# Ledger of designs, part 23: designed miniproteins, single chains, continued (2)

Each design is a single chain, and the fold is of that chain. pLDDT is the mean over its residues in the fold that is shown.

## One batch from the design tools (miniprotein)

Design m4774
Fold by ESMFold2-Fast:
Structure m4774 (fold): chain A 89 residues (1-89)
Amino acid sequence: SADEVAALRKELVMELSTATIYIIQGNLYEKEGQLEEARRYYEQARASLRRALDIIAQIEDIRGHLTPDEQVERRAAEADIAAIDARLA
């Protein structure tokens, strides 16, 4: 339903915002040479991004399509996960 999609959109924005905060914190700890703390923040960011991708998939299943903004959000989340995975390897 439209109400269900609206609720998922709010959850998506929260997960993407949370991931952004964790990435910023991870970058700051890495700059300070605190690599173990940086790793923990990057792992938290990756978890939030994976939840965001699951929410995007749910929106697509319910609505039958993604908006252009949601397509950009999906590609950005996938790119951020790939960047984190490369950093954690």
Scores: mean pLDDT 92

Design m4775
Fold by ESMFold2-Fast:
Structure m4775 (fold): chain A 78 residues (1-78)
Amino acid sequence: MSEEEKEEIIKLLEEAIELLKQGKIDEARVLTEKALKKMVEAGLMSEEGAKVILDAIEKKDIDTAILYLKIAIHELRK
């Protein structure tokens, strides 16, 4: 995965976190799905891991979803 592709995914995840903080759950889910699909396709995340994050958003467990997204950003910056 290129440096530019990593930055695109990080921006999607950071925007999703801000949308979750604003209660814009459906918009945050769309951006999260897009970012996680790219990560799974690149082998940076398992399909199971992506599902755990998306399930947290669907259940409106916002604090847990934000934590998982922050962890994903941290892993991408390694």
Scores: mean pLDDT 85

Design m4776
Fold by ESMFold2-Fast:
Structure m4776 (fold): chain A 79 residues (1-79)
Amino acid sequence: KKEEIEKLEEEIRRLEKEIAALRAQGAPNSVLAQKLVELAQTKRQLAKLYEEMGKHEEASRYQAEADRLLQEAAALAEA
């Protein structure tokens, strides 16, 4: 479970770096939206693991971040 959290946190950092690079390069909205969905899904997985560990504050924070990312992705996909 600890290794699972570490892997997800590393994946989140990697995706955030990738998204930042895509934004800087002016990538198409469709590509950006897809990566934001992937980041949101990874954060949702991490939130579930924290919830299982009784870390409700961390779980709630990651869930809120995931929800916001999905909203951003939806807006980009419609543009």
Scores: mean pLDDT 85

Design m4777
Fold by ESMFold2-Fast:
Structure m4777 (fold): chain A 87 residues (1-87)
Amino acid sequence: MAAEARERQFREAREATLEAIRQLRAVLVDKKAVSPAELADILERAGRAALTAYDLAPDKIDEGVRRGGELLLAAGAALRAALAAAA
């Protein structure tokens, strides 16, 4: 019963993560006019959503979700640092 409630919360967090990734793809593929700062925010939101999904179901989720979230957060931070250096 508690496991099923966690699984539903995980599905919602996973869908939020996938939506953030889809937004990132649309920006990169469609070359929509987003500021680099907005791109960094999208990466950070996607990373946080992935880590939240892992936290909700750590016993059932592959470590790849955690690693993906960490990589997205790192990419967002790196982009923000590069923008600060280039500004």
Scores: mean pLDDT 71

Design m4778
Fold by ESMFold2-Fast:
Structure m4778 (fold): chain A 63 residues (1-63)
Amino acid sequence: SEEEAREKRLQEEMKRIDEYLKKNGEKVTDKQREINRDYLRFKLEAEEKGLTPEEVRERLRNG
């Protein structure tokens, strides 16, 4: 399903962020992981609605 595809992509993006932060010596708390997950979910849902990466960035910048 589209939800399964989105969840898989979300997990892959979260893994990349976690690896990047750990490599830089940053400790990823559960709270920060949840914030990152919520942000990525919002971004992926906006992309599914047909928004371009530029439009997603603009909406995040403005609110």
Scores: mean pLDDT 72

Design m4779
Fold by ESMFold2-Fast:
Structure m4779 (fold): chain A 73 residues (1-73)
Amino acid sequence: SMEAIEEAKKRAEEAVEAARRAETVEEGIGATLRVVGEAVDLAYVHGVSMDEAAKIVSPYATEAVEYMKKVAE
């Protein structure tokens, strides 16, 4: 479980980096959905509660959304 959480955080960090580099709103949306997908994988595959999975992924999702907003300007 701890290894699954650390791997999910690593993939979420990679998705946030993709959001930071996004040149279009579509790219920003795609990167943000990748971050959200890590919470779904933790809950569905690894038995983490949805609340805990959301809490783990929340900082990454927030950062990805902020990059997406900047592209949408």
Scores: mean pLDDT 85

Design m4780
Fold by ESMFold2-Fast:
Order: C-alpha cells, then sequence, then structure tokens
Structure m4780 (fold): chain A 65 residues (1-65)
C-alpha cells in the first residue's frame, strides 16, 4: 500500500527533524513538500523504492542547508 508506506516515511522524517530542533513551521513546510513530491511520483508510476530514494535525497539536501 503506497499510502501507508509514504505516511511511515513522512512520520520518520518528521520525528528526525523534531529531534534536530527544527521549528513546527519548518517541519510542516518540508513535510508538505515531500507529500507533493510523493504524490507526483505515484502519479508517474514510480515504485515505493524510487519514491523513498527521492524523499531521502530531498531530506539530505534540506539538512545540508
Amino acid sequence: DYEKTIEKIINHVKNVLKKLGYSDEEIENFINEIRKLAEKLVAEGKTPQEIAREIFRKFLEFLQK
């Protein structure tokens, strides 16, 4: 189930950002961006593995700022 897999990844990212001291606003903004990305990738027929990889890449880019 794509929806369950995506929500699990999102919850994990949210928890990590919270532990790293990001504000609720910063976390919400980033989560909204990865939700939109995941929806786009699902519509493009990407696998759960490809979606997870793209979310992880975006997460690492966010942390490097």
Scores: mean pLDDT 81

Design m4781
Fold by ESMFold2-Fast:
Structure m4781 (fold): chain A 92 residues (1-92)
Amino acid sequence: SEKEEEKAKARDLLEKLKDFNLGDPNEEITEDILELQKEYAEFLIQKLGPEHPIVQGLATLLEERAQTLEEEGKEDLAEKLRQLAEEIRKAA
């Protein structure tokens, strides 16, 4: 049951990430998104390992979102997303 619970949590977090507007978050939504992204990254690293394609795919998504935020002038948020992506890359 523990493995099924872990799979269910990973699936739930992934679906929640798909439902968030990661391109245009407001300040409140952006904070929630960052916390969710960090929780999801830490969960995936612990369960799948940092080299797993899903984990590396998350790092790529974070890097792409950081670029979009930079273009919008949200440099502090872009830096936080890049730091999380670097943590994933460094863990591999």
Scores: mean pLDDT 67

Design m4782
Fold by ESMFold2-Fast:
Structure m4782 (fold): chain A 68 residues (1-68)
Amino acid sequence: EVEEKLKKMAEELGLDYEAIMEGIKNTTREQIPAVLRAIDAVLREKGWPEEKREEFLKIVKELIDKYL
């Protein structure tokens, strides 16, 4: 369900879902704050509304925690 939400958001917004999932699976605990900041910056540059950015970052964080 969470992964399906991420896939839909990535597809709607022209992001590479497979690359995002690879990044999530390879993120260490120490890298989490930097990774989340980098993703937010990219989404902001693409003009995503704050609500969608916050939802996306929550999904990414949840998936990183799942694979740690």
Scores: mean pLDDT 77

Design m4783
Fold by ESMFold2-Fast:
Formats: sequence, C-alpha cells, structure tokens
Structure m4783 (fold): chain A 67 residues (1-67)
Amino acid sequence: KEYTPEELGLGEDATLKEVWEKAKELGENPIIHIEYKGKIYSFKDITEAGKFLGKNKDAKIKSVELE
C-alpha cells in the first residue's frame, strides 16, 4: 500500500514527477508523504507537493501511498 521511491524502482534522488508517474501506474489516487524535520506531510496534489519541496530544502519524498 505504501511504497518508497526505491520500492518503486527509482533512486533516492528520484524527482517528484518520476515518483508521481510511477505511482499513477499502480493506483488512481496517490498520496505523497514528504519528511521534513522529523515530521511527515501528506499531499494529494503534485503541485502542492512540489511547492513544499521547493520551499523546504531539507524536505525529502519519504513514500507514496496508494488506495
């Protein structure tokens, strides 16, 4: 149900777009989980996730959740 970028066959440096496209191949409504300063932030929208990653330099894609 929840996959890391590595479990999706992507590297740790995978872009948000690569993770999103791969997740959409496996499920309809992917939720992206981003880790920032020990907290998890969840996004249902790739544009909002991208804005968050752009503003927070230490933020990383932790996983994607599929329904």
Scores: mean pLDDT 80

Design m4784
Fold by ESMFold2-Fast:
Structure m4784 (fold): chain A 67 residues (1-67)
Amino acid sequence: MPANEELRRRILAVLAENPEGLTSKQIAERLGVPEGTVRALLGDLLAEGVVSYKFDKEKKEFIYSLA
């Protein structure tokens, strides 16, 4: 089943709606998916160069955005 492909597209859509970026927790909450699943897919997207991240010193969290 294309569950991973669908989740990847939904992650990219959510990031496109939030150009300033989102944490893995915020993406998980918006999609209603476990954070571990989101983090695994973000890892694949980072390896592909489709998304990027930065560390937010105020929140002490990684912020993900479209590359």
Scores: mean pLDDT 80

Design m4785
Fold by ESMFold2-Fast:
Structure m4785 (fold): chain A 71 residues (1-71)
Amino acid sequence: MSEKTKKAIEEVKKKVEEYIREHPNASRDELVKFVKKLVEEVSKKYGLSDEETNTVFALVVEHGAALLAER
């Protein structure tokens, strides 16, 4: 995994954790919409490929879903 992809994952994970803290009753669908928007912004910022963008999205959605399962 590239350094750009790792940085993108870290940034999006932090923002997802903040979103879940602010919205503890958020549905998986709401989380997915939020992650999609963030990943699009971060992919532009870090110059990610489509494949790298998809990797970030998949990993961060799983992370956010795990956090929602705690609540």
Scores: mean pLDDT 78

Design m4786
Fold by ESMFold2-Fast:
Structure m4786 (fold): chain A 62 residues (1-62)
Amino acid sequence: MLDKEELEEAVRRLERAYADNEEAQLYLAIARSYLLEDKPEEANRVIEHLLARYPEARAVLE
């Protein structure tokens, strides 16, 4: 998660992996909103909160 394009790809992968998880989808919607506002640092913080709650999600990003 080094730049905006990597963060956008991470969000897409996590959205697919957690499609049936309403809480994860809420975090991802917030991260996507920040990316649309060109705020990748804020989006990254939201994704890090998601990964703290669902540590197994890091495997989706590798």
Scores: mean pLDDT 80

Design m4787
Fold by ESMFold2-Fast:
Structure m4787 (fold): chain A 54 residues (1-54)
Amino acid sequence: SSEVERLREELGRIAREGPHTDEFLGELNKAGGYIQNNDLEGAREHLEKARSLL
């Protein structure tokens, strides 16, 4: 699905740009789990939280 691919790309970009704090990595890990389960809303929520820590 194109939406899952887009979220995976966003996750990768955020991970490369981010501060690598425990809080940041925790949000990325949650987003990755939601992406694997095809929970797009959960993935978006946690990617937004990770982005807020940039």
Scores: mean pLDDT 82

Design m4788
Fold by ESMFold2-Fast:
Structure m4788 (fold): chain A 79 residues (1-79)
Amino acid sequence: PTTSAINSLQQSRRAASNGDSDSASTLSSQSSDILNDYGTTPNEIQASRLSSQSSRAASNGDNDSASSLSQQGVNYLNS
């Protein structure tokens, strides 16, 4: 589950970097859903919050913030 969340966030970050806000939002939302269902550690909970914030930023067309927030989420999950 954590690996799937990391993969979704990495894909979301790439989509945001390419200006694909719709894919970035969907992929970070998918990561947030995975972490809500399976996340139990403080790092997983924080990554879920960052994934949700990344999805909202992408939905607003803020691809730079979306990319940064997804990267922060990945960093928490790799800690």
Scores: mean pLDDT 82

Design m4789
Fold by ESMFold2-Fast:
Structure m4789 (fold): chain A 65 residues (1-65)
Amino acid sequence: SLEEELRKARQERFNREIDLGVRLLSKAVDLVIEKRKPNPDPEKIAQLEAEMDRLVAEMRRLRAE
């Protein structure tokens, strides 16, 4: 039924939002760990920040649906 399809679509979107949030938090933790090292790797910091920017952009796109 249409109601079941809509329920499934909402659940899938919610699951995607949770997954993106968890991945974003994981990258934020990795970034903090790298920045707190005695000799932080600027390339790794840039890569983590770029990955976080992509996750935030994907989350914004998903919320616009």
Scores: mean pLDDT 86

Design m4790
Fold by ESMFold2-Fast:
Structure m4790 (fold): chain A 93 residues (1-93)
Amino acid sequence: EPRPSDEGLERALRALDPDGSGVISREGFIDFTRETFGVTPTDEQIQLLDPDGSGVIDREGFEFLMLALYSENPTPEQQELLKKIFGLEPILP
């Protein structure tokens, strides 16, 4: 199952931000989500995490997204972010 432990999250952060710069590369994020969740985010979804178009994702934003994904009850803001980043459409009855 594609759910990292706390150790997995820390390992991913070290792999994506080895210099401790506080930013994660766009390609590193794409590889991580593909390998961990089986989901490939689109360029448009990446821009939601990198609104300045800097080519990097803020570490804090990445951690927030990961916590949202593994939360039993994510906030409405976290749910919207997950939906926008991973393109998950709610199935309406």
Scores: mean pLDDT 62

Design m4791
Fold by ESMFold2-Fast:
Structure m4791 (fold): chain A 82 residues (1-82)
Amino acid sequence: MAEEKLKARLEADDAYHQARIAATPPSQRERTSALLDVARKLRLVGDAIDAEINREAKEKGITVPVKEYSDEEIEVLLKFLK
């Protein structure tokens, strides 16, 4: 379920990206696409960093009020960063 939840979120982000491009005048589409791609990549980097911090904290027995990711979810995030 966790991997499916992350996948659904990424698919929703992609659908939003496509909808924004379609609503943009042709002369601005390249700029809009580039800005949305940068924003998406920044979110994925943030998610990957949070996942690593949470994993290290858990291994050290430190409880932090942050989002937790499974190893499968981390692999998916790293795949999208490449």
Scores: mean pLDDT 67

Design m4792
Fold by ESMFold2-Fast:
Structure m4792 (fold): chain A 99 residues (1-99)
Amino acid sequence: SLSEPRVLAEGELKIYKGKDGSEVLYKGKARLEETPDGLLRIVLEETGEEFDIFPIKSTKLNDKESLIEAIVRTSDGKLYPALIKLKDGKIEEIYLLEP
């Protein structure tokens, strides 16, 4: 798309603070989008908040699951190293790690 974002995946998403999943920051519907300029972003559908995704490395865990190592910029402009879990073509979990 040259004029509007492309939806790559949508569904229920959980966002955690820390890699152990001990603090839940979000649970609800979200979309993974590619902007017209090729930037990946997550849109949290309940709040309208947008997180920019800067992928570093993708690892295929099995035929249904992948793990993406990324930098995530949250809606307040803060940058986090992150782990993003995809399952069955859906974004399932994001772990925001210590910066």
Scores: mean pLDDT 81

Design m4793
Fold by ESMFold2-Fast:
Structure m4793 (fold): chain A 81 residues (1-81)
Amino acid sequence: MSKELLETLEKLKEEIDEIEENLDSLSKEELEQLLKSVEGELKLLDELEAKTDDPEVLKALEELKKKLEELKEKIKEKLKE
């Protein structure tokens, strides 16, 4: 179970990197939709973090949350333009 979750979290980190690379190509509407999705994911990760004691999963969640927070900041900056 933990292995499947860890693989999912690693895949999500890769998807975030792809989104960041394509951020300049997104419309304002797409950026607003992405921001809502990122905020929703951060809430789900906080709930998952509260329910797990697995150190490897906790570390992966912390890394993923950090990437999502950085993506959120970049999206907000683009929306100001």
Scores: mean pLDDT 81

Design m4794
Fold by ESMFold2-Fast:
Structure m4794 (fold): chain A 94 residues (1-94)
Amino acid sequence: AISAYINLAKIYLSLGKTDLALESIEKALLLIDSNPNLPDKVSHLLEIYDIIKELVESGEKGKVKELLEKIKKEAKSTPVLIFVEKSLEYIDSL
């Protein structure tokens, strides 16, 4: 399911459908949060980070920041919380 949402986010991103790409990322991150001991979670987080960077570079910094702030409030697992904090630090450094 996680890989499906990441692939869907990439497709929506290529089509310029930013809101649908962000929704797909949100679903992927919440699934990782619910399953923090998945062996491939680091690979999935890195793929999501690349999508986030592309969205920020395309001018969607505000929408990306809103999604990350939302997930920061909802997330319970250390890997997802660290991912969100590091992603927000990256965005705020631009």
Scores: mean pLDDT 84

Design m4795
Fold by ESMFold2-Fast:
Structure m4795 (fold): chain A 84 residues (1-84)
Amino acid sequence: SLGDDIAKSRQEGVRLAEQLRKLGVADSDVQRFLDDVMKGLDEAEELYKQGDLDGAKKKLRDLSVKATGQVLLLVGDIIDKELA
């Protein structure tokens, strides 16, 4: 269900935050990433509770794209610092 997808996305967000910490991303940057993800998921859940299933699905898709971009930027910064 869409509710299950939102719940799984919350768990994946926490998992990604842990992986970013293990890669050496600063705690403040990890927390900002996690806060952004959780806020987006809260907005998707609110749309779901209002019966806007299409809006909730679009929000989840847009959030996934944004979160992927944020991860790539954070990982890229770490790679640039490690590779001369």
Scores: mean pLDDT 84

Design m4796
Fold by ESMFold2-Fast:
Structure m4796 (fold): chain A 85 residues (1-85)
Amino acid sequence: ASKEVRELAEKALEHARLAIEALKEGNYQQAREHLEEAERALLEALEIAKKAKDEESVKYVQQVAAEIQEMLKPYEEEVKKALAS
């Protein structure tokens, strides 16, 4: 993947980790902010990859998105509560 796509994907992973920490503490507002930042970073990375017609980078972003989804799966109910707040 390109450097910019990798940097955005890494940012998304970091925000996903911070969101999980906030969810564990019951800080739903902070969790929501981190989830929104993670989504924004992934969407930006995907847009860059698509504009570059870089199939490897597109696949990489999709794999990172799937990894984040699996990371959040144990906290699905807490995620729903955070997003509704």
Scores: mean pLDDT 86

Design m4797
Fold by ESMFold2-Fast:
Structure m4797 (fold): chain A 56 residues (1-56)
Amino acid sequence: SLTNNDVLAWLLQPENKDLRDELGLTDEQLKKGLLIQPGESPSTFYSRLEKGKDAI
């Protein structure tokens, strides 16, 4: 399984800038891991963010 560090590194890639901007993710929030739960997979994280977007 991927670690939180792997997911954070992936999200910080330049290719994912538009995604980060759309989700309102800051470098500070990503570094603190406030948006990614321990042991959470990238697919689960994405599903949770998409559901949150629809709920807001």
Scores: mean pLDDT 59

Design m4798
Fold by ESMFold2-Fast:
Structure m4798 (fold): chain A 59 residues (1-59)
Amino acid sequence: KRRKAEIITYGVAVTLALGLEAGVEAARQMDEELGFSEEERKEIVAETREAMLAALKAL
């Protein structure tokens, strides 16, 4: 749960600083590094994507 929140926060921060593509790549690397299960990865990716899109809409 904490790791998931950290990945989402990191992805959003990178998206705000460097744009959506960089944010997606950063979140993907964190996901792989932390060794999440397939189900956990699907959930994290979906939430990270939603958070990134929301952050971009706020710009």
Scores: mean pLDDT 66

Design m4799
Fold by ESMFold2-Fast:
Structure m4799 (fold): chain A 99 residues (1-99)
Amino acid sequence: SAAERVAKLLENARFAREVGNSLALVVQVLRLAEMARAGEMTREQIEEALEFAEEAVERLREAVERLKADPSASEELIERYEEMLEEAEEAAEALREAL
């Protein structure tokens, strides 16, 4: 079950990356970090998950910059993306610590 969950989260992350769905990638990364904290992942799986986490951080950073440059973007939308960026950065750190 835990091994099956990790495998599915990695499959979902690979698919999210391939179709360019940054929000779906972030969600998978957060769940992978939880599994890593629980000790449910191999070193190879953590290394792959960290690569996704670093990509998610970069995509969110770019999204925040674009939103801040857009005068039509709401403050609430910017704050939501900044919060997701912080969560993705924390997930990347948790994955690094699990290595």
Scores: mean pLDDT 89

Design m4800
Fold by ESMFold2-Fast:
Structure m4800 (fold): chain A 74 residues (1-74)
Amino acid sequence: RQVLSEEEREEAIAIIETLLATGDEVAAAEQIKALMEKYGLSERVALTLYAEGLRAYERNIPAEEALERAIARI
């Protein structure tokens, strides 16, 4: 399983918060693609972050809790 550094965790939280704020599937997909290229993330990791971010939005849970759930699934 992939363990994220503190800096990577902060970036992943920013990703989740950005996806929660987007509300636009196309814009979210472009941001995921850019982050995959910037951080060398696999599509699986990026999609896991996205899925947990959407769940956080629906359930009104903190981004850091969504990140912990995503890490557990990576």
Scores: mean pLDDT 65

Design m4801
Fold by ESMFold2-Fast:
Structure m4801 (fold): chain A 95 residues (1-95)
Amino acid sequence: MKREEARRHLDEAVEILRKAGKEIPQAKEYFDEAAKVLEEARKSLTPQALFDAMRKLAEYFAKAIAADPENSEKIVEAGREAFAHVGRALRAVLE
């Protein structure tokens, strides 16, 4: 079911962000805020909410990189995985 699939992908993205926050404590604040953004989008599951979430995630990843530039590669990898899951959630909502 497409809404269940969308929620599963958002839950996976939240897990990725919370794990990244534990592994990169200097950027934890931004990963926690990004996870909250996805938890809010999960409640509505509208395309608009998911597009707004993707924009806010990009802002928080930029802040995370600025907070710990030596771990920028790990932050970018976590971001890529989280964005991929949000993209799959958006696809599931649009189908």
Scores: mean pLDDT 87

Design m4802
Fold by ESMFold2-Fast:
Structure m4802 (fold): chain A 64 residues (1-64)
Amino acid sequence: GTKVKITITSDKPGLGSDGTKYEKGETIEGVIVKVLPDGDLLVKRLDDGKLVLFGSDSVEVEEL
């Protein structure tokens, strides 16, 4: 998958598929594992290896 930096752009905490909450302006580095048909991104975090699903409307993605 592609190594990326993800920035949360929503004013409300983004919620990962596992219930992890994120704040607007928070950044996560990870690898895109899968892009879902609705545009949501399944990302493996680099810091803990955790899989998190991000809504495409709530994040900005930069390739590293």
Scores: mean pLDDT 74

Design m4803
Fold by ESMFold2-Fast:
Structure m4803 (fold): chain A 78 residues (1-78)
Amino acid sequence: MDDIQRGRQYYQQGDYRRAGDYYYRAGQKTGNGIFYIRSGRYYYRSGDYDRAIQYYQQASQLGFTDISQRNIDEIRSR
């Protein structure tokens, strides 16, 4: 079972932390920043703002600059 499938399973269970962990692993294996965006959103939903910001910064380094900055600014302003 791939990391994306496991991430979806945990998301369906409401376990946003584990869902974020598996999407983070998908980002590491694929180099696709969209998985870091998804991971950051799940960590944000779980209340882990520091990891959410970290993963948005990693997505920004992979070309998802605008969406990453908007999500980081939202966390920092609240």
Scores: mean pLDDT 83

Design m4804
Fold by ESMFold2-Fast:
Structure m4804 (fold): chain A 80 residues (1-80)
Amino acid sequence: MLRVTVVSGRLRVRTEGPFGTDETVLGPGDTLYVDSVDGLRPGQTHHLKKGETLRARAGRDDVTLTALEDTTLRVSEAPP
């Protein structure tokens, strides 16, 4: 499991699964727990430009992460 922390900027999180669609916005200091993020590994810092997207997975849910502004993310391993 990965912990994704917003270091700076603003991130829209859209979750699509069997129970429907949910959407929230994360700001600096907020965290998201996912099973994986495409192209990212634990220990990485990633910079997104406004409008860039990342795909993630949480259980049965497809998660889309969209930068609403220039956004810096920190990815760490979360304990089980």
Scores: mean pLDDT 84

Design m4805
Fold by ESMFold2-Fast:
Structure m4805 (fold): chain A 84 residues (1-84)
Amino acid sequence: SEIEELRARTREVLERTKRAVEEGDKKEALDLGMEAYALANQARRAGDERTAEAARLVGEAGKAALQGDYEKARELLEKAEEIL
């Protein structure tokens, strides 16, 4: 289903964003965060509010990492993982 595919893609982007944050790769974290925002919009349109919220948090984590706020990025990623 579309919901299952969006959830799987969101989980993949979450794990890749965690690695980018751990490696200090600000550009990769931002690029993955932008992809996560797109997934959040798709999930919202599909009626999957949980996946939309998780993906939004991954997007916010990418922005936090770009600003060098790795503590905030990790907290946001942990919240996204708890929702998924």
Scores: mean pLDDT 89

Design m4806
Fold by ESMFold2-Fast:
Structure m4806 (fold): chain A 103 residues (1-103)
Amino acid sequence: SIEELEKKAEEILSKPELTPADLYELLDIALQFLKEGKLEKAKELFRVIAKHPKAPESLKRIAAGLLLYLGDKETVEEYLKENPSPYTEFMVRLIALAISKGL
């Protein structure tokens, strides 16, 4: 249920330090929110992941691609400015496109 997902996200976010494993769990929860149509809740978690210094680069790109798909251009522009690479920009845009096509 949505309430159980909210509780799990809140428990993770209340930790004094997030591990990469915690950030992957937040991605799963955010994707569940997206499936349930809870777009703002999903965006909040994707922003946490994209901005987190302990998030693996691949996970940050996935979160940024999802934010681009959901129209959060400001967070995506900030991420790309901090991570200037043709590869990173290409992958973020490719992820957004893949999601828009149901892949």
Scores: mean pLDDT 87

Design m4807
Fold by ESMFold2-Fast:
Structure m4807 (fold): chain A 100 residues (1-100)
Amino acid sequence: LSEEEIKEEVVEILEAVKEILREIYRKTKNKEAQELAKKAIELVEKAKEAVEKGDFDSAIKYLEEAKKLLEEAYKVDPSQESQLLVAINGVEGAITLLKS
């Protein structure tokens, strides 16, 4: 993949992840999961900005931090388990593309 193709694919994945996380934030009744989702949204947005600037190393670091927060949310709110797993898989896919 060219750098531009990687940027386009990663940005699309991160926008999809952000929408899933916004839905989790609105639907969760667990305050800890809500705060974790909010912080993950902020990290995914920072990762997207880093990708757009060609700073893949910073993007990977932000996404690895976001993944850790989502794994914590997965443990504390079973009602959002399916959506959190989709978001975690999306973040993992983005990291894999950025490392290619």
Scores: mean pLDDT 88

Design m4808
Fold by ESMFold2-Fast:
Structure m4808 (fold): chain A 59 residues (1-59)
Amino acid sequence: MTLLDLPGVGEEEAALLKAAGYTTLEEFAAMSEADVIAILRDRPEVQAAVGMAIRELRE
């Protein structure tokens, strides 16, 4: 399973996360809300989608 397989995460979102060093699902699940905001600062719609995906992955 890759970041791109998560609900709400598209190709652009996955590329931004990988560019920031988040390449595995375990790394992604450990990401804080502050990190999501910092990485995706200019993309508030993507922040919401990624936040939902992280919450689902932590279940």
Scores: mean pLDDT 70

Design m4809
Fold by ESMFold2-Fast:
Structure m4809 (fold): chain A 70 residues (1-70)
Amino acid sequence: MLSEDELEELNETLEKALEIAKSKLDPESYAKFEELVAEFKKKAPNMTKEEAVEAWKELLAKIDELLAES
């Protein structure tokens, strides 16, 4: 499981990613990304460090995918 410090850092990183996504994505793509971030935040406390890193990489890939579709 992630430590409290790791969860705090992850939450701050996700909030920054949402701010960047809001400026770059259309409203529909942003809503999809926001849902993915909410799901990740919900699962993060029960993840291993390795699982959290992999999920984060998938979120970054999803931003690129949504930008390419816009």
Scores: mean pLDDT 76

